# Designs tried in a protein design run: designed miniproteins, single chains. Part 91

Each design is a single chain, and the fold is of that chain. pLDDT is the mean over its residues in the fold that is shown.

## One batch from the design tools (miniprotein)

Design m3363
Fold by ESMFold2-Fast:
Structure m3363 (fold): chain A 97 residues (1-97)
Amino acid sequence: SAEEEIKKGEEYRKKGEEALKKGDLEKAAEYYEKAGEHYEKAVEQGDMSVLDKAIESYEKAGKLYKEIGDEEKARELFEKATLLSVKYLEEAVRKVT
């Protein structure tokens, strides 16, 4: 369910924050990526309220992967964030029209 995916996304986001506080950039990157994936699954299941969280989680993961030298993974995550952002703009246009 979307609710279960949101719960898992929140758990991974908190793990990412804790890893970042400890200076474990590799674990932080992995946790933010997993958070983004779970928030994205919730959006796919109809809960658009976590779209911003999915975008932010992918952007944070991308920045962390770039910092540790994984440029390919960083690029993939920034692309995912951009694509979700475009979906948000399309929904906003539909609401106005």
Scores: mean pLDDT 84

Design m3364
Fold by ESMFold2-Fast:
Structure m3364 (fold): chain A 60 residues (1-60)
Amino acid sequence: SSLQKEILRLIGEILRSIGDILDAERRLAVDPDDEEARRRLEEAQRRLEASMKKLKALPK
């Protein structure tokens, strides 16, 4: 169904965002002044929050 496909898509986006967060945190652990890594971290956190909000808003 379209709903099941949308759930799977959002879960995929959540997992991708988590991966991006972990990668950015790894970069910042090596170089705390990496402005690109900080921007990527903030962007990935925003995407994670947006995807989780959309997933919670889907009908059961």
Scores: mean pLDDT 87

Design m3365
Fold by ESMFold2-Fast:
Formats: structure tokens, C-alpha cells, sequence
Structure m3365 (fold): chain A 85 residues (1-85)
């Protein structure tokens, strides 16, 4: 599975409340801990969907807040943006 496709699926699973499955997919795809991955996807949705931030601004906030790699943060933020429109 392409990393972006995995991010889309993981963010969708978070929206559906399927946090365990979302966390497992994020950990397998990006190598960040399950709990951290779920929080990153939830915050990406909040920043992009609720606060109207661009994917780039949301990604910067995720890096500052959670200490995850920018590439991972940007991919999750881009996925959240696509699913919010």
C-alpha cells in the first residue's frame, strides 16, 4: 500500500472511531508508536477540518506538539485535508 493511501485509510478509521485499527496501520506504515499515531491523526483532522489550517501549517503544528517527523505529519495533514472536502 502506498504511504499516502495508508494515511487516508488511517485518518478515515479515526473519523469512524476505529482507533485501534488506525493506530496499527500508522505504526506499520510510518514506524511511529500506535498511541502517538492516533493522536497525530486526530490533531491533523482538528487543525485542518475544524481550524482551517493548510496541510503545511497543520504539519508544522504536529511536529511542534508531538515531535513526529515532518514527512509523516505532512502526509497525515494532506490526508485529513482531502477527507475534509
Amino acid sequence: MDKFQAALKAVQLVQEGRLEEAGELIEETFGIPKELGVKAAQLALQYVKDEGLSPEEAAKRLVEELGIPYEVALTLAQAASLLSQ
Scores: mean pLDDT 86

Design m3366
Fold by ESMFold2-Fast:
Structure m3366 (fold): chain A 68 residues (1-68)
Amino acid sequence: MEALLERARELQARLDALAAAHPDDAELLRQAELEAISELLGVSVEEVRAMSSEELDARLQERLAAAA
């Protein structure tokens, strides 16, 4: 669980850095966000795009429980 949370923090820090470097590049930031979520959940970017925010939260909770 903690290792997955640390990975999530690393990915968030990378997204924050990209946002700071390219604040007007909404397409780049959206793509990077989808890739980060895909990496955290272990699913494809296409699957992430198909999920609602509620489904994403449920999937993340399942992943955290499985990693505990």
Scores: mean pLDDT 74

Design m3368
Fold by ESMFold2-Fast:
Structure m3368 (fold): chain A 92 residues (1-92)
Amino acid sequence: EKLRRNAEQLEEDARRDEETAKKLEEELKKTKEEGEKETEEAEKRSPEEGEKKRKELNRKVASLYSARSISRAGAEASRELAERLRKEAEES
């Protein structure tokens, strides 16, 4: 029973990380679409402004990719551990 309860909490942690990853994926899509338009408008004003906006967009996109990867990895690890604990609870 402690193993079963711990497995349930890990499954809940995994669901939260999965939800976070989903929100980050939506933010990533929006950031790319809005940032692309913003960069294009800046480029029309000056090549220097366009380059600056492109670098800012690339940094934001990289940060969101990293955050999404961390959340996905966390969810996977929690689910794997939960499955292991459930098997141990059934074998004991």
Scores: mean pLDDT 85

Design m3369
Fold by ESMFold2-Fast:
Structure m3369 (fold): chain A 66 residues (1-66)
Amino acid sequence: SMEERIRELEERIREARREKEEAMERLRRLVEEGGSIEEIARAIGAVLRAIGEEIEAELELRKLLA
């Protein structure tokens, strides 16, 4: 049902936000602790991926409510 799909998308948004916060914290620690350029670049990639997942889920939710 539409209601179940909305709940699933809300869950995906919550999970994506958690992943984003974890990725941001990892990136922050790497920068503060003097991680390698390669490690920092990989961490930036993880942050961007998590942001993309959050945006995708939010856009799908918006389409359902339109």
Scores: mean pLDDT 86

Design m3370
Fold by ESMFold2-Fast:
Structure m3370 (fold): chain A 66 residues (1-66)
Amino acid sequence: MTEIIATGLSAAGADAVAAVGESTPGAEVTRYGDGRVVIRGPLPATSVTAAALIAIGEGGEATVRF
């Protein structure tokens, strides 16, 4: 089980990170009004990499936990 915590996101960045989780079967997505998105579930490495790169590219940060 993998957890991604993305912070410092714009609205567009939060939408893009959340979409990675929403497109991943079995993943749970939690959005916060402060530019934070948390994705939890059986994430493949490609989804983890995509979410982290989107978060960083949008000027945010990403923390990955296994």
Scores: mean pLDDT 81

Design m3371
Fold by ESMFold2-Fast:
Structure m3371 (fold): chain A 64 residues (1-64)
Amino acid sequence: SEVVEKFLSLLSEEEKEILLQLVNGELSLEEAAERLSEIYGIPLGLAKATLETLLEFYELMQKQ
């Protein structure tokens, strides 16, 4: 979907990689949140909330 591709283009390369690995089942939410927390220096709880929001938007883009 062109809409999904445009959405992914709004993310940093690191965010996109983490989100796609999470969507593909290569990372759990916990593993993805730990990685995001480490690379951005943000609290784990904020990293989890951010990923949950990104997953919700990704799902909405797939539904159009």
Scores: mean pLDDT 78

Design m3372
Fold by ESMFold2-Fast:
Structure m3372 (fold): chain A 62 residues (1-62)
Amino acid sequence: SEEAVEKAAELLAKATGWSLEDARRAVEVALELGEEVGIRLAEKYGGPTAAAALREALEIVE
């Protein structure tokens, strides 16, 4: 749901310092292409902190 995605994006943005728009896009990519792809992209752009935060955020939508 969009509500769950928004909540996940807020958690990811707070953990990483990313904009809410960028965090929402990271959550959407993980849902579209799979968790492993999403996590690898988050790590590339935000390091291990972003990867861990996205994994936690996905628990809200998965």
Scores: mean pLDDT 82

Design m3373
Fold by ESMFold2-Fast:
Structure m3373 (fold): chain A 89 residues (1-89)
Amino acid sequence: NIEELVKRIEELLPDIHKLDSRLEIIELLAQLYLLDEEKAEELLERVWEAFEKWRREHDPRPPLSPEELERLRELFRELVRGEAKRLSK
């Protein structure tokens, strides 16, 4: 159920600084990719935004450069897509 996956991801966003929460988000996004690839891509951006917001509030380091952010987002996409492919086989 797309709605349930979206809700679970959103519930984990406050804890995005925790490794276990990030791993669960990746797993949920992989499941979402099998159901709705466009919705998964949209949520990936929201997950990234939540992580940056948390970091600025609790650790005010300079944000990642646009190039670094794009590279990390692409790596996250490939990780999620790879897991989705593994689940579909």
Scores: mean pLDDT 74

Design m3374
Fold by ESMFold2-Fast:
Structure m3374 (fold): chain A 58 residues (1-58)
Amino acid sequence: DDFHREVVRIAREALETGDVEGAAKRVRDLFLKHGYSEEEAERIAERVARALRDTLAL
């Protein structure tokens, strides 16, 4: 799958399962694989985890 499809799939699965920590790890690993720095990948993963937790709290 292309990069965008993978990100969307990870987020959707997290919303279905509630596995926010697993989603954050997969997002971090995906961004590292595509050439982002460790700092950038971690920041993005943290932002995704926060957004998923906020959505699940509704």
Scores: mean pLDDT 81

Design m3375
Fold by ESMFold2-Fast:
Structure m3375 (fold): chain A 55 residues (1-55)
Amino acid sequence: SESAEQAKKSIEDFEKKYKVKLPKEIKDEIIEAAEKGDADAAQEASLKAIEVAEK
């Protein structure tokens, strides 16, 4: 739960700081990966978020 909350706050802070809006689906995947403690899934979700932001 703490990991998920931390991930959620990091995502929100990132969006506000860089003026980027990530899709809820990507945010949810990042949060779920963090809650689950799956480092590989977390990394993959983060890469997807970066690709979306670059577009």
Scores: mean pLDDT 76

Design m3376
Fold by ESMFold2-Fast:
Structure m3376 (fold): chain A 95 residues (1-95)
Amino acid sequence: NISTIIAKLETLDLETRNLLYLSLKELLNNNFEITSTPTLLAVYGLGLLLGIEGNNTEDLLNKTVELLKKNQEELKAYLDSQDLDPNLLLKEKEK
């Protein structure tokens, strides 16, 4: 459920968590289409963090996206409640 997803996200350090939140917000805004490498890595990392079992990387990504789709309304509400700094994504690209 969404509470398990939120609990796992909150185990991350603040910088990593904010970058993941921005990537998830991009995923939601793109109708769950993975259009960028940062978003792909965020979804993959989240799948691993949630303990999702996949036969391969693509299967893991697809299962993670389906879980997020099932919880999309609550996930949108949660992410919209977060005070996100968009410049964090730009800073990571400069490193």
Scores: mean pLDDT 74

Design m3377
Fold by ESMFold2-Fast:
Structure m3377 (fold): chain A 102 residues (1-102)
Amino acid sequence: MMRAPLTEEERELIDKLKAKVDEILKNYPSVDEEALRSQMSRILAAAEDVRMGLMPFEQAREKVLKLVEDAASKFKISEADKEELVKIAMEILRKAEEEYKK
């Protein structure tokens, strides 16, 4: 099957990413909400490209790690919050790759 709807696990991970972004916005009031949400949208776009076979996992991983690092550096997000964002984003990418390989 070339196109499949998002799995329950993928939806839960995306919701977890959104919840973490909302937590960061609440705890870091000086963060530009539009800029942070834009970076997170780019992570989801990279996952969609992996899921559709348009981008290799390794390329998407590098892109996502850079997006999270750039956001954390720019907004002075703690190492712990950055690591949690990376963990969630990597889980989203891995599930996207699993769906592509089916």
Scores: mean pLDDT 82

Design m3378
Fold by ESMFold2-Fast:
Structure m3378 (fold): chain A 62 residues (1-62)
Amino acid sequence: SEKDELKEKILELLKEKGEASVAELARELGVSPSTVSEALNELEKEGVIEYIKGRGYRLRKR
């Protein structure tokens, strides 16, 4: 699905960059910040990413 494709692209960008904000991911992927936020919320609930205040989202290590 489009959402699953978006989630995979977000994970690849986080692997490349280490950390990214919603705005950075939205610009890079060409989607709205709200769409990115929904995908990030799902990935965070799945336990594969975390939010660091002042730094943005990153992959959970291990």
Scores: mean pLDDT 83

Design m3379
Fold by ESMFold2-Fast:
Structure m3379 (fold): chain A 73 residues (1-73)
Amino acid sequence: MTPEEERRGELGSRIVKFTNEIAEAIKNGDEEKVEEIKQELLDFLRTEAGLSDEEAQRVVDAVLEAAKILAEM
């Protein structure tokens, strides 16, 4: 596995974990926890994933929509 493939796999796994954590917080009605996890995801995307602020915000918005769908299941 190349370093790039390993990095992409790790990024994907972290995004899935954040999505699941936000979905759980939504199910529990914990808006404060949702905002905490959103900020952690945004920081992760900017620092470790190297995304621009605009790209990071777009990913956060997509993750939040996915988490809402998961929370309704």
Scores: mean pLDDT 78

Design m3380
Fold by ESMFold2-Fast:
Structure m3380 (fold): chain A 62 residues (1-62)
Amino acid sequence: MRLETVTVRVPRQPGESDEEAKQRAIEEALRRAKELGGTVLDIDVRILPDGSAVAKALVEVP
């Protein structure tokens, strides 16, 4: 087992709120963690100055 960080950046969609963009980034990070066969331990999400959302997931992989 090892710890890995999965980082995803999601550009803002037209008419999308900050919270909607954050949710999409979280969903994409969870999808990638699932693909690794790992367990998500923590997720941090933020909005960048350009309106993009970035999610960082700490994942325990086998």
Scores: mean pLDDT 82

Design m3381
Fold by ESMFold2-Fast:
Structure m3381 (fold): chain A 119 residues (1-119)
Amino acid sequence: MSKEEIEEAAETIARKFLEDAVGRFKRGKPSPETAVGILATIARLLFKEDPVEGLRRAAEIAEGMAEQAKTYPEMAEVAKNLEKLADSLREAATLAEQDPEKGREYLEKAIDEILKEVG
């Protein structure tokens, strides 16, 4: 294959993977509780590696998922809860800059409050 043919193939594959990811999110129809639970698990894992940067990365993931969810009317509640979690993750990251334990405590409290609202 020529270099141009390889680049065109790579772009086509990347586009299909993005379309499949969006389609899986829509078809999976994650309940607000499931979506928050997944992000909470990701946030806890990233926090263990780097408290501040991990929480910031988790917030970016939550914001990205919320924006994708907003493109689907049936996912409006999921989008809203992911936005709330993203805001809480950013606040937890700010607290973690001063004390990682305070960031962790804030994150756990925020997760519990969001899960109570979606129950």
Scores: mean pLDDT 72

Design m3382
Fold by ESMFold2-Fast:
Structure m3382 (fold): chain A 83 residues (1-83)
Amino acid sequence: SIPSLEDLAKVLSTKDPEELKKEAEEAEEAAKTIPDPRVRELAIEAARKFKKAAEALEKGDYETAAKYALEALRLLAEARRLE
């Protein structure tokens, strides 16, 4: 199931924002190699949302970070339904 905003904020508070940003950038590059264009577009958008979450976390904005992370997880769930 998709986590709540409060649960995501708690998890994100334990993470290194630089590591998350790097992982999101690597995920975006990996997503560009996905052969199904529908899945590729959703995966790229999800990676970009995770990068925005990491940037918000770097600023200490846990609410905004959790919202972007939730959007990314929803996009990934949609991509998985297409596979």
Scores: mean pLDDT 83

Design m3383
Fold by ESMFold2-Fast:
Structure m3383 (fold): chain A 85 residues (1-85)
Amino acid sequence: KLEELKQRGAEVLRSVGTVPAVILADGLLEAQTAEELKRLIDRAIEYLENVRKHMPLTPEERAQIDRALAELRELKKEVDEMIAK
């Protein structure tokens, strides 16, 4: 399941299409533990929240980031459930 969650997170970040998002996606794929994956998801969420607040975005770009944030937050819940086991 860890590998599945890594791939889902990476795909979400690649859909954003920025260079930092692609680098974060590659980082997720290198994660060796659920705890490491959680830290990288937290960093990705922080990055996207900063983009949403500070970058001049079109309505379409804003909607893409809002969708990515929602998907990453749900992914984080699944990772938290894995750690709790």
Scores: mean pLDDT 82

Design m3384
Fold by ESMFold2-Fast:
Structure m3384 (fold): chain A 98 residues (1-98)
Amino acid sequence: SELEKGIELLKEFADAVVNRDWEKAEKIIEELEKIPIFKESAKLLRTALKSAKEFKEKAEEAEKKGGTKLSDELQEEIGEGVVLIAIGVELTVLRKKL
């Protein structure tokens, strides 16, 4: 079923995020977008990935202006956290529809 396929893709997406495999995470979102019932979920997750990337770029700009340097590890942890929160929200919404 489309629901079972989407849940499997969400699990693979969570694993990709935990492993910091951002390229794989983006490819999984593209597959999730092809499933009608997950189209809005995919849009939310794509927004979360974009926000994580923009945060990293702004942190680097701040460092160039004499701000505090955020370690690469901390930047990655913040990005991972944002995406995991988005996954948690989507799973909560799906639970209410089931």
Scores: mean pLDDT 73

Design m3385
Fold by ESMFold2-Fast:
Structure m3385 (fold): chain A 62 residues (1-62)
Amino acid sequence: SEADKLVEEGLKAYREGNREEARELFQKALDIDPNNVKARALLRGLEAGLSAEDIEAVLKEM
């Protein structure tokens, strides 16, 4: 879906250290699909200061 594509782009930005771009992309995913569990979890993790490793652990639980 379009929301899932935005989640993938946000993860790429986050791995590259671009936290602002990642936040915007995750928020756009939620604007399109408010029920996107991955986008919600990733945005929370990013705002909580989680590392890329911790973010990937969150994704494995989904």
Scores: mean pLDDT 78

Design m3386
Fold by ESMFold2-Fast:
Structure m3386 (fold): chain A 66 residues (1-66)
Amino acid sequence: MKYILTLKGDPVKAIGIVLELLGDPNVTVTPVGPDKYTVTFKGSEAEAQAMVDKLKADPAVTVTEV
């Protein structure tokens, strides 16, 4: 599963989110612009959906599936 994340607002929160994602061995994060990251999941669809739901709970985060 592949997603584009747009992280708005606080850069400390943005760094925290990216570091949490980088801690998962099934996740690849690639910066594609200011406050934008491509995230690729190698785990199950259920694990990918759980992460997306968690990220969408933060109003500063926009998640788009590609």
Scores: mean pLDDT 77

Design m3387
Fold by ESMFold2-Fast:
Structure m3387 (fold): chain A 101 residues (1-101)
Amino acid sequence: GPADGEVLRVAVEESPDRITVTVAVRVKGSDATLIVQAVKTKDENGNVTVEVRAFLVRGWRAEPVELPEIAEKVRSLPDDTTPEQFAKAVAEAAREAARKL
């Protein structure tokens, strides 16, 4: 099977004012997958808002989990971060979090 902390999927959805990144990572020692969704939105004044949600998926069940370390990492990124850089940062933060679950 996949290695512990292995990134299984990264999906990026871009619009002029919004970047959505969804990352799926294998959880260490478990059949669970950690799914992290990070959304970066920019308003007309250039103000940036970042929202992060995470779920543990086991078979048919998805349970929300609080991973404040991912939110902090993602919010620390510069406002001019590209979609590719944003996706890479979310994937790395998700991989690190999955190792602790």
Scores: mean pLDDT 79

Design m3388
Fold by ESMFold2-Fast:
Structure m3388 (fold): chain A 75 residues (1-75)
Amino acid sequence: SETKEAIGALMFGESKAEEAVEYLKKNPEAIEELAKALKKFQEAGGESAFAIVKKTVESILPKELFEKVEKAIKE
């Protein structure tokens, strides 16, 4: 799935991270899927692992997109 590939690239800072940002801009529903993936990662790896991955996403995404991800995580 293109959505799953984009989410993985953003969470782990992979070489296709820039393509993943463009994918999220064109597919706003992928923001909700990214938030769900981050929540599942937090449940599996704990708060420290979650903080590292969240910082990776924050460093890659434009501020406007990252704010949407943070709002989706809180819901």
Scores: mean pLDDT 80

Design m3390
Fold by ESMFold2-Fast:
Structure m3390 (fold): chain A 63 residues (1-63)
Amino acid sequence: SELKKLAEEMNKTLKELGIDYLKFSYDEEKKKVILENTADGTKVELDSVEELREMLESIKSRK
């Protein structure tokens, strides 16, 4: 799944940036990516490959 691969790449990028309070996971039943803020337990569901790719590029640009 493209969404699953993007979630994995986003987690790798967050780790490279030292961001440990955000986590991406893929829910295969819902076919959605779940973004969790571990500081407050907030979860957001993302289902757009385009939106996730734009978010990944935004994160990468924060070098």
Scores: mean pLDDT 78

Design m3391
Fold by ESMFold2-Fast:
Structure m3391 (fold): chain A 72 residues (1-72)
Amino acid sequence: MLEEETERIKKALEEGDIATVVGVILRAVGAYLDGDYEEATTLLEAYAEAVENPPKSVLELLEEAKKKAEEA
């Protein structure tokens, strides 16, 4: 669930567990490349919700994943 992933990322950021945070982005990119746009969208939304200033590249990938999910 989006809420569970968001809380997990927030906790990882508070604990300085950058590997977990990076892992979420890698999972999202992997899902996108595999055509699982729904999972990619969920993971990217969780990341964007958890971090104060998400990178523009992440926000752009999120919009592309959303668009692809709507087309599927």
Scores: mean pLDDT 79

Design m3392
Fold by ESMFold2-Fast:
Structure m3392 (fold): chain A 58 residues (1-58)
Amino acid sequence: GDAEQLKTLLDILKDLLEELSAEQKEKLLEGIEKYAPEVLTAEQANELIEEAKKLLSE
């Protein structure tokens, strides 16, 4: 997707991650790491994974 779509997904993920337990956040991150490279470019997948890791550390 374009930058606007990626930003929207990151905002949604942030809201979802705030509601999850630490164990659920780890499982979600594992799913993102596995699935993102299948639907996004390598560059976009890496950016999404990095942002998800930052949200997990909050």
Scores: mean pLDDT 73

Design m3393
Fold by ESMFold2-Fast:
Structure m3393 (fold): chain A 63 residues (1-63)
Amino acid sequence: GEKVTVKIVGKGPALGSDGSFLAPGTVLEGEIVGRSEDGWVTLKDLKTGKLYKLGEEDIEILG
């Protein structure tokens, strides 16, 4: 997948596969491991290995 620094810009928390959440305004080093045709992104947090599913509009790619 594509390694990126991302910011969570959505109004609600991003949902993790383990039930954890990323708060709006969180910046993390991640990997985009999947994109769906309906605008969903699967993002891996490189520090924790956790997977998060969120809308493409709810992330800002910084690098």
Scores: mean pLDDT 76

Design m3394
Fold by ESMFold2-Fast:
Structure m3394 (fold): chain A 93 residues (1-93)
Amino acid sequence: LDAEIAALEARIAKDPNDAQAWYNLGLAYLRKGDYDKAIEYFEKAASLGLARADINLVRAYIAQGDYEKAREVALNSKDPRASAAGLMAIRLD
């Protein structure tokens, strides 16, 4: 993971608009259980046009216990898979 994170950070330093690199950083931090960092990087990836990052934003917010934010992301996402994940958060609340 740390070698993967270092490689992704180098990639972003070269191209800060690489949405896929930001998304992969989010996945790496999610695997480490650092939900705050995962959310930050998935938000960056989504802002650069990678709508699928919203699926992982919903998952990270659910893992953090923030069901209101999970629903908000799901309802505003352009990826219908994020809406399905948000519906699960609503049912658990």
Scores: mean pLDDT 76

Design m3395
Fold by ESMFold2-Fast:
Structure m3395 (fold): chain A 96 residues (1-96)
Amino acid sequence: NKLLRLIGLGLRVIGLGFDFDLLLKNNASLEEILKILKEMLELVKEMKEIDPEDPLTKRMVEMAIEQVKKALKKYPNNEEIKEILKELEEIKKEMK
């Protein structure tokens, strides 16, 4: 069932978003922050492959972008964070 798969992936993105905010508050390592951001990127890519027009997928991409922008404020010169943001913005653009 496509809807149940999207809901399951979306709940995982939401959970990672909360974990990310907790890691950022607790001054977690850049490696831990990058790991969560990369996991969020892979989940929204999977959601897009299931249904590129789904409103839940669009909202999860926007949520991931918000978290990556928070990371970029703390690490403004980190090229991996910039690349994750670029990939998420491209996904958002393709979902018109």
Scores: mean pLDDT 88

Design m3396
Fold by ESMFold2-Fast:
Order: structure tokens, then sequence, then C-alpha cells
Structure m3396 (fold): chain A 53 residues (1-53)
């Protein structure tokens, strides 16, 4: 549902912020980048669901 997607986005945004507090390692930079791509996909899904509602 739209509410589930928005909640997933909020959780993912919190995880990105948590990762930014960790040491600036290559692993952590890659994880932040991957989570940002996933966040973009969720945002795209939310926008599509809103337009179809």
Amino acid sequence: SLADEERARAILEQEIENLKKLPDTVRNQLLIGLYQVVRGGIEFTIERMRKKA
C-alpha cells in the first residue's frame, strides 16, 4: 500500500543517516549509495501510486 511504501522510505532514510554517522570507509560509502538508489525506486513507486489513487 501507499502507506507501507512511505513507511519503508522513512526507515531507509533513517538508515542512510545512521550510515553517515559511521567512519567514512569505502564500504559505508557504497552502502549509502546503494540505499540512495533503493530510496529513489521507492519514491518512484510512491509517486506512481499517488497518481493512480
Scores: mean pLDDT 79

Design m3397
Fold by ESMFold2-Fast:
Structure m3397 (fold): chain A 62 residues (1-62)
Amino acid sequence: SAALEAAVERARRYAEGLARRILEEHPDGTLEVRREGETVVRATVTHGDEVFVVEVDGRAFL
């Protein structure tokens, strides 16, 4: 639905915002953002052997 797609887009922006705060402490890190299934957005920050994961469910924004 259009409402679900808008909610997932909001979840993506929120996850990216949180992940960028992690990148501020790990400036040599890399960021990857993926949609996991229909509702969840996963943002991953990798810095050396450290992996930080932020998952946001778009349904929270419905």
Scores: mean pLDDT 85

Design m3398
Fold by ESMFold2-Fast:
Structure m3398 (fold): chain A 60 residues (1-60)
Amino acid sequence: MSKLTLTFKDEETAKKLAEILKQLDPSLKVTVEGNVVTIESDLSIEELIGLVLRAIGDLL
C-alpha cells in the first residue's frame, strides 16, 4: 500500500488534480483537504508517482 500527499497553491488546483486522478484510476483513494491531496493505493510508489505526473501534465 502506497500513500502520497501533495500540497498545491490553492484548493481549486487540488480538486482538479483529484478529479483527473480518479478518471485515470478509479481504484485510487483520493482525499482533498483544502489545498492538500492525499492518495492511497495498492500501486507501487513508482506507479503512483507516474499517475500523478500524468495528471499534472493534464492540468498544464
Scores: mean pLDDT 81

Design m3399
Fold by ESMFold2-Fast:
Structure m3399 (fold): chain A 70 residues (1-70)
Amino acid sequence: MKEEELKELVERANKYIEELKKKGAPKELINEVLKKAQEAVGEALKDPSKTPEKLKELEELYKEVVEKFK
């Protein structure tokens, strides 16, 4: 169900991690975003209706990490 939404969440998470690695972000910050992404995907698999909220949480964390590192 809603495979496209889950796929977008996974693709967005992978893109954020890749961008942080390209920018040379510290391992600790990359791991923080990776852990949040894994939690978000896990929750979306249990309840797909939560996918938009989890995507928003991941985006907010990514933005905070980029601002702290940049």
Scores: mean pLDDT 78

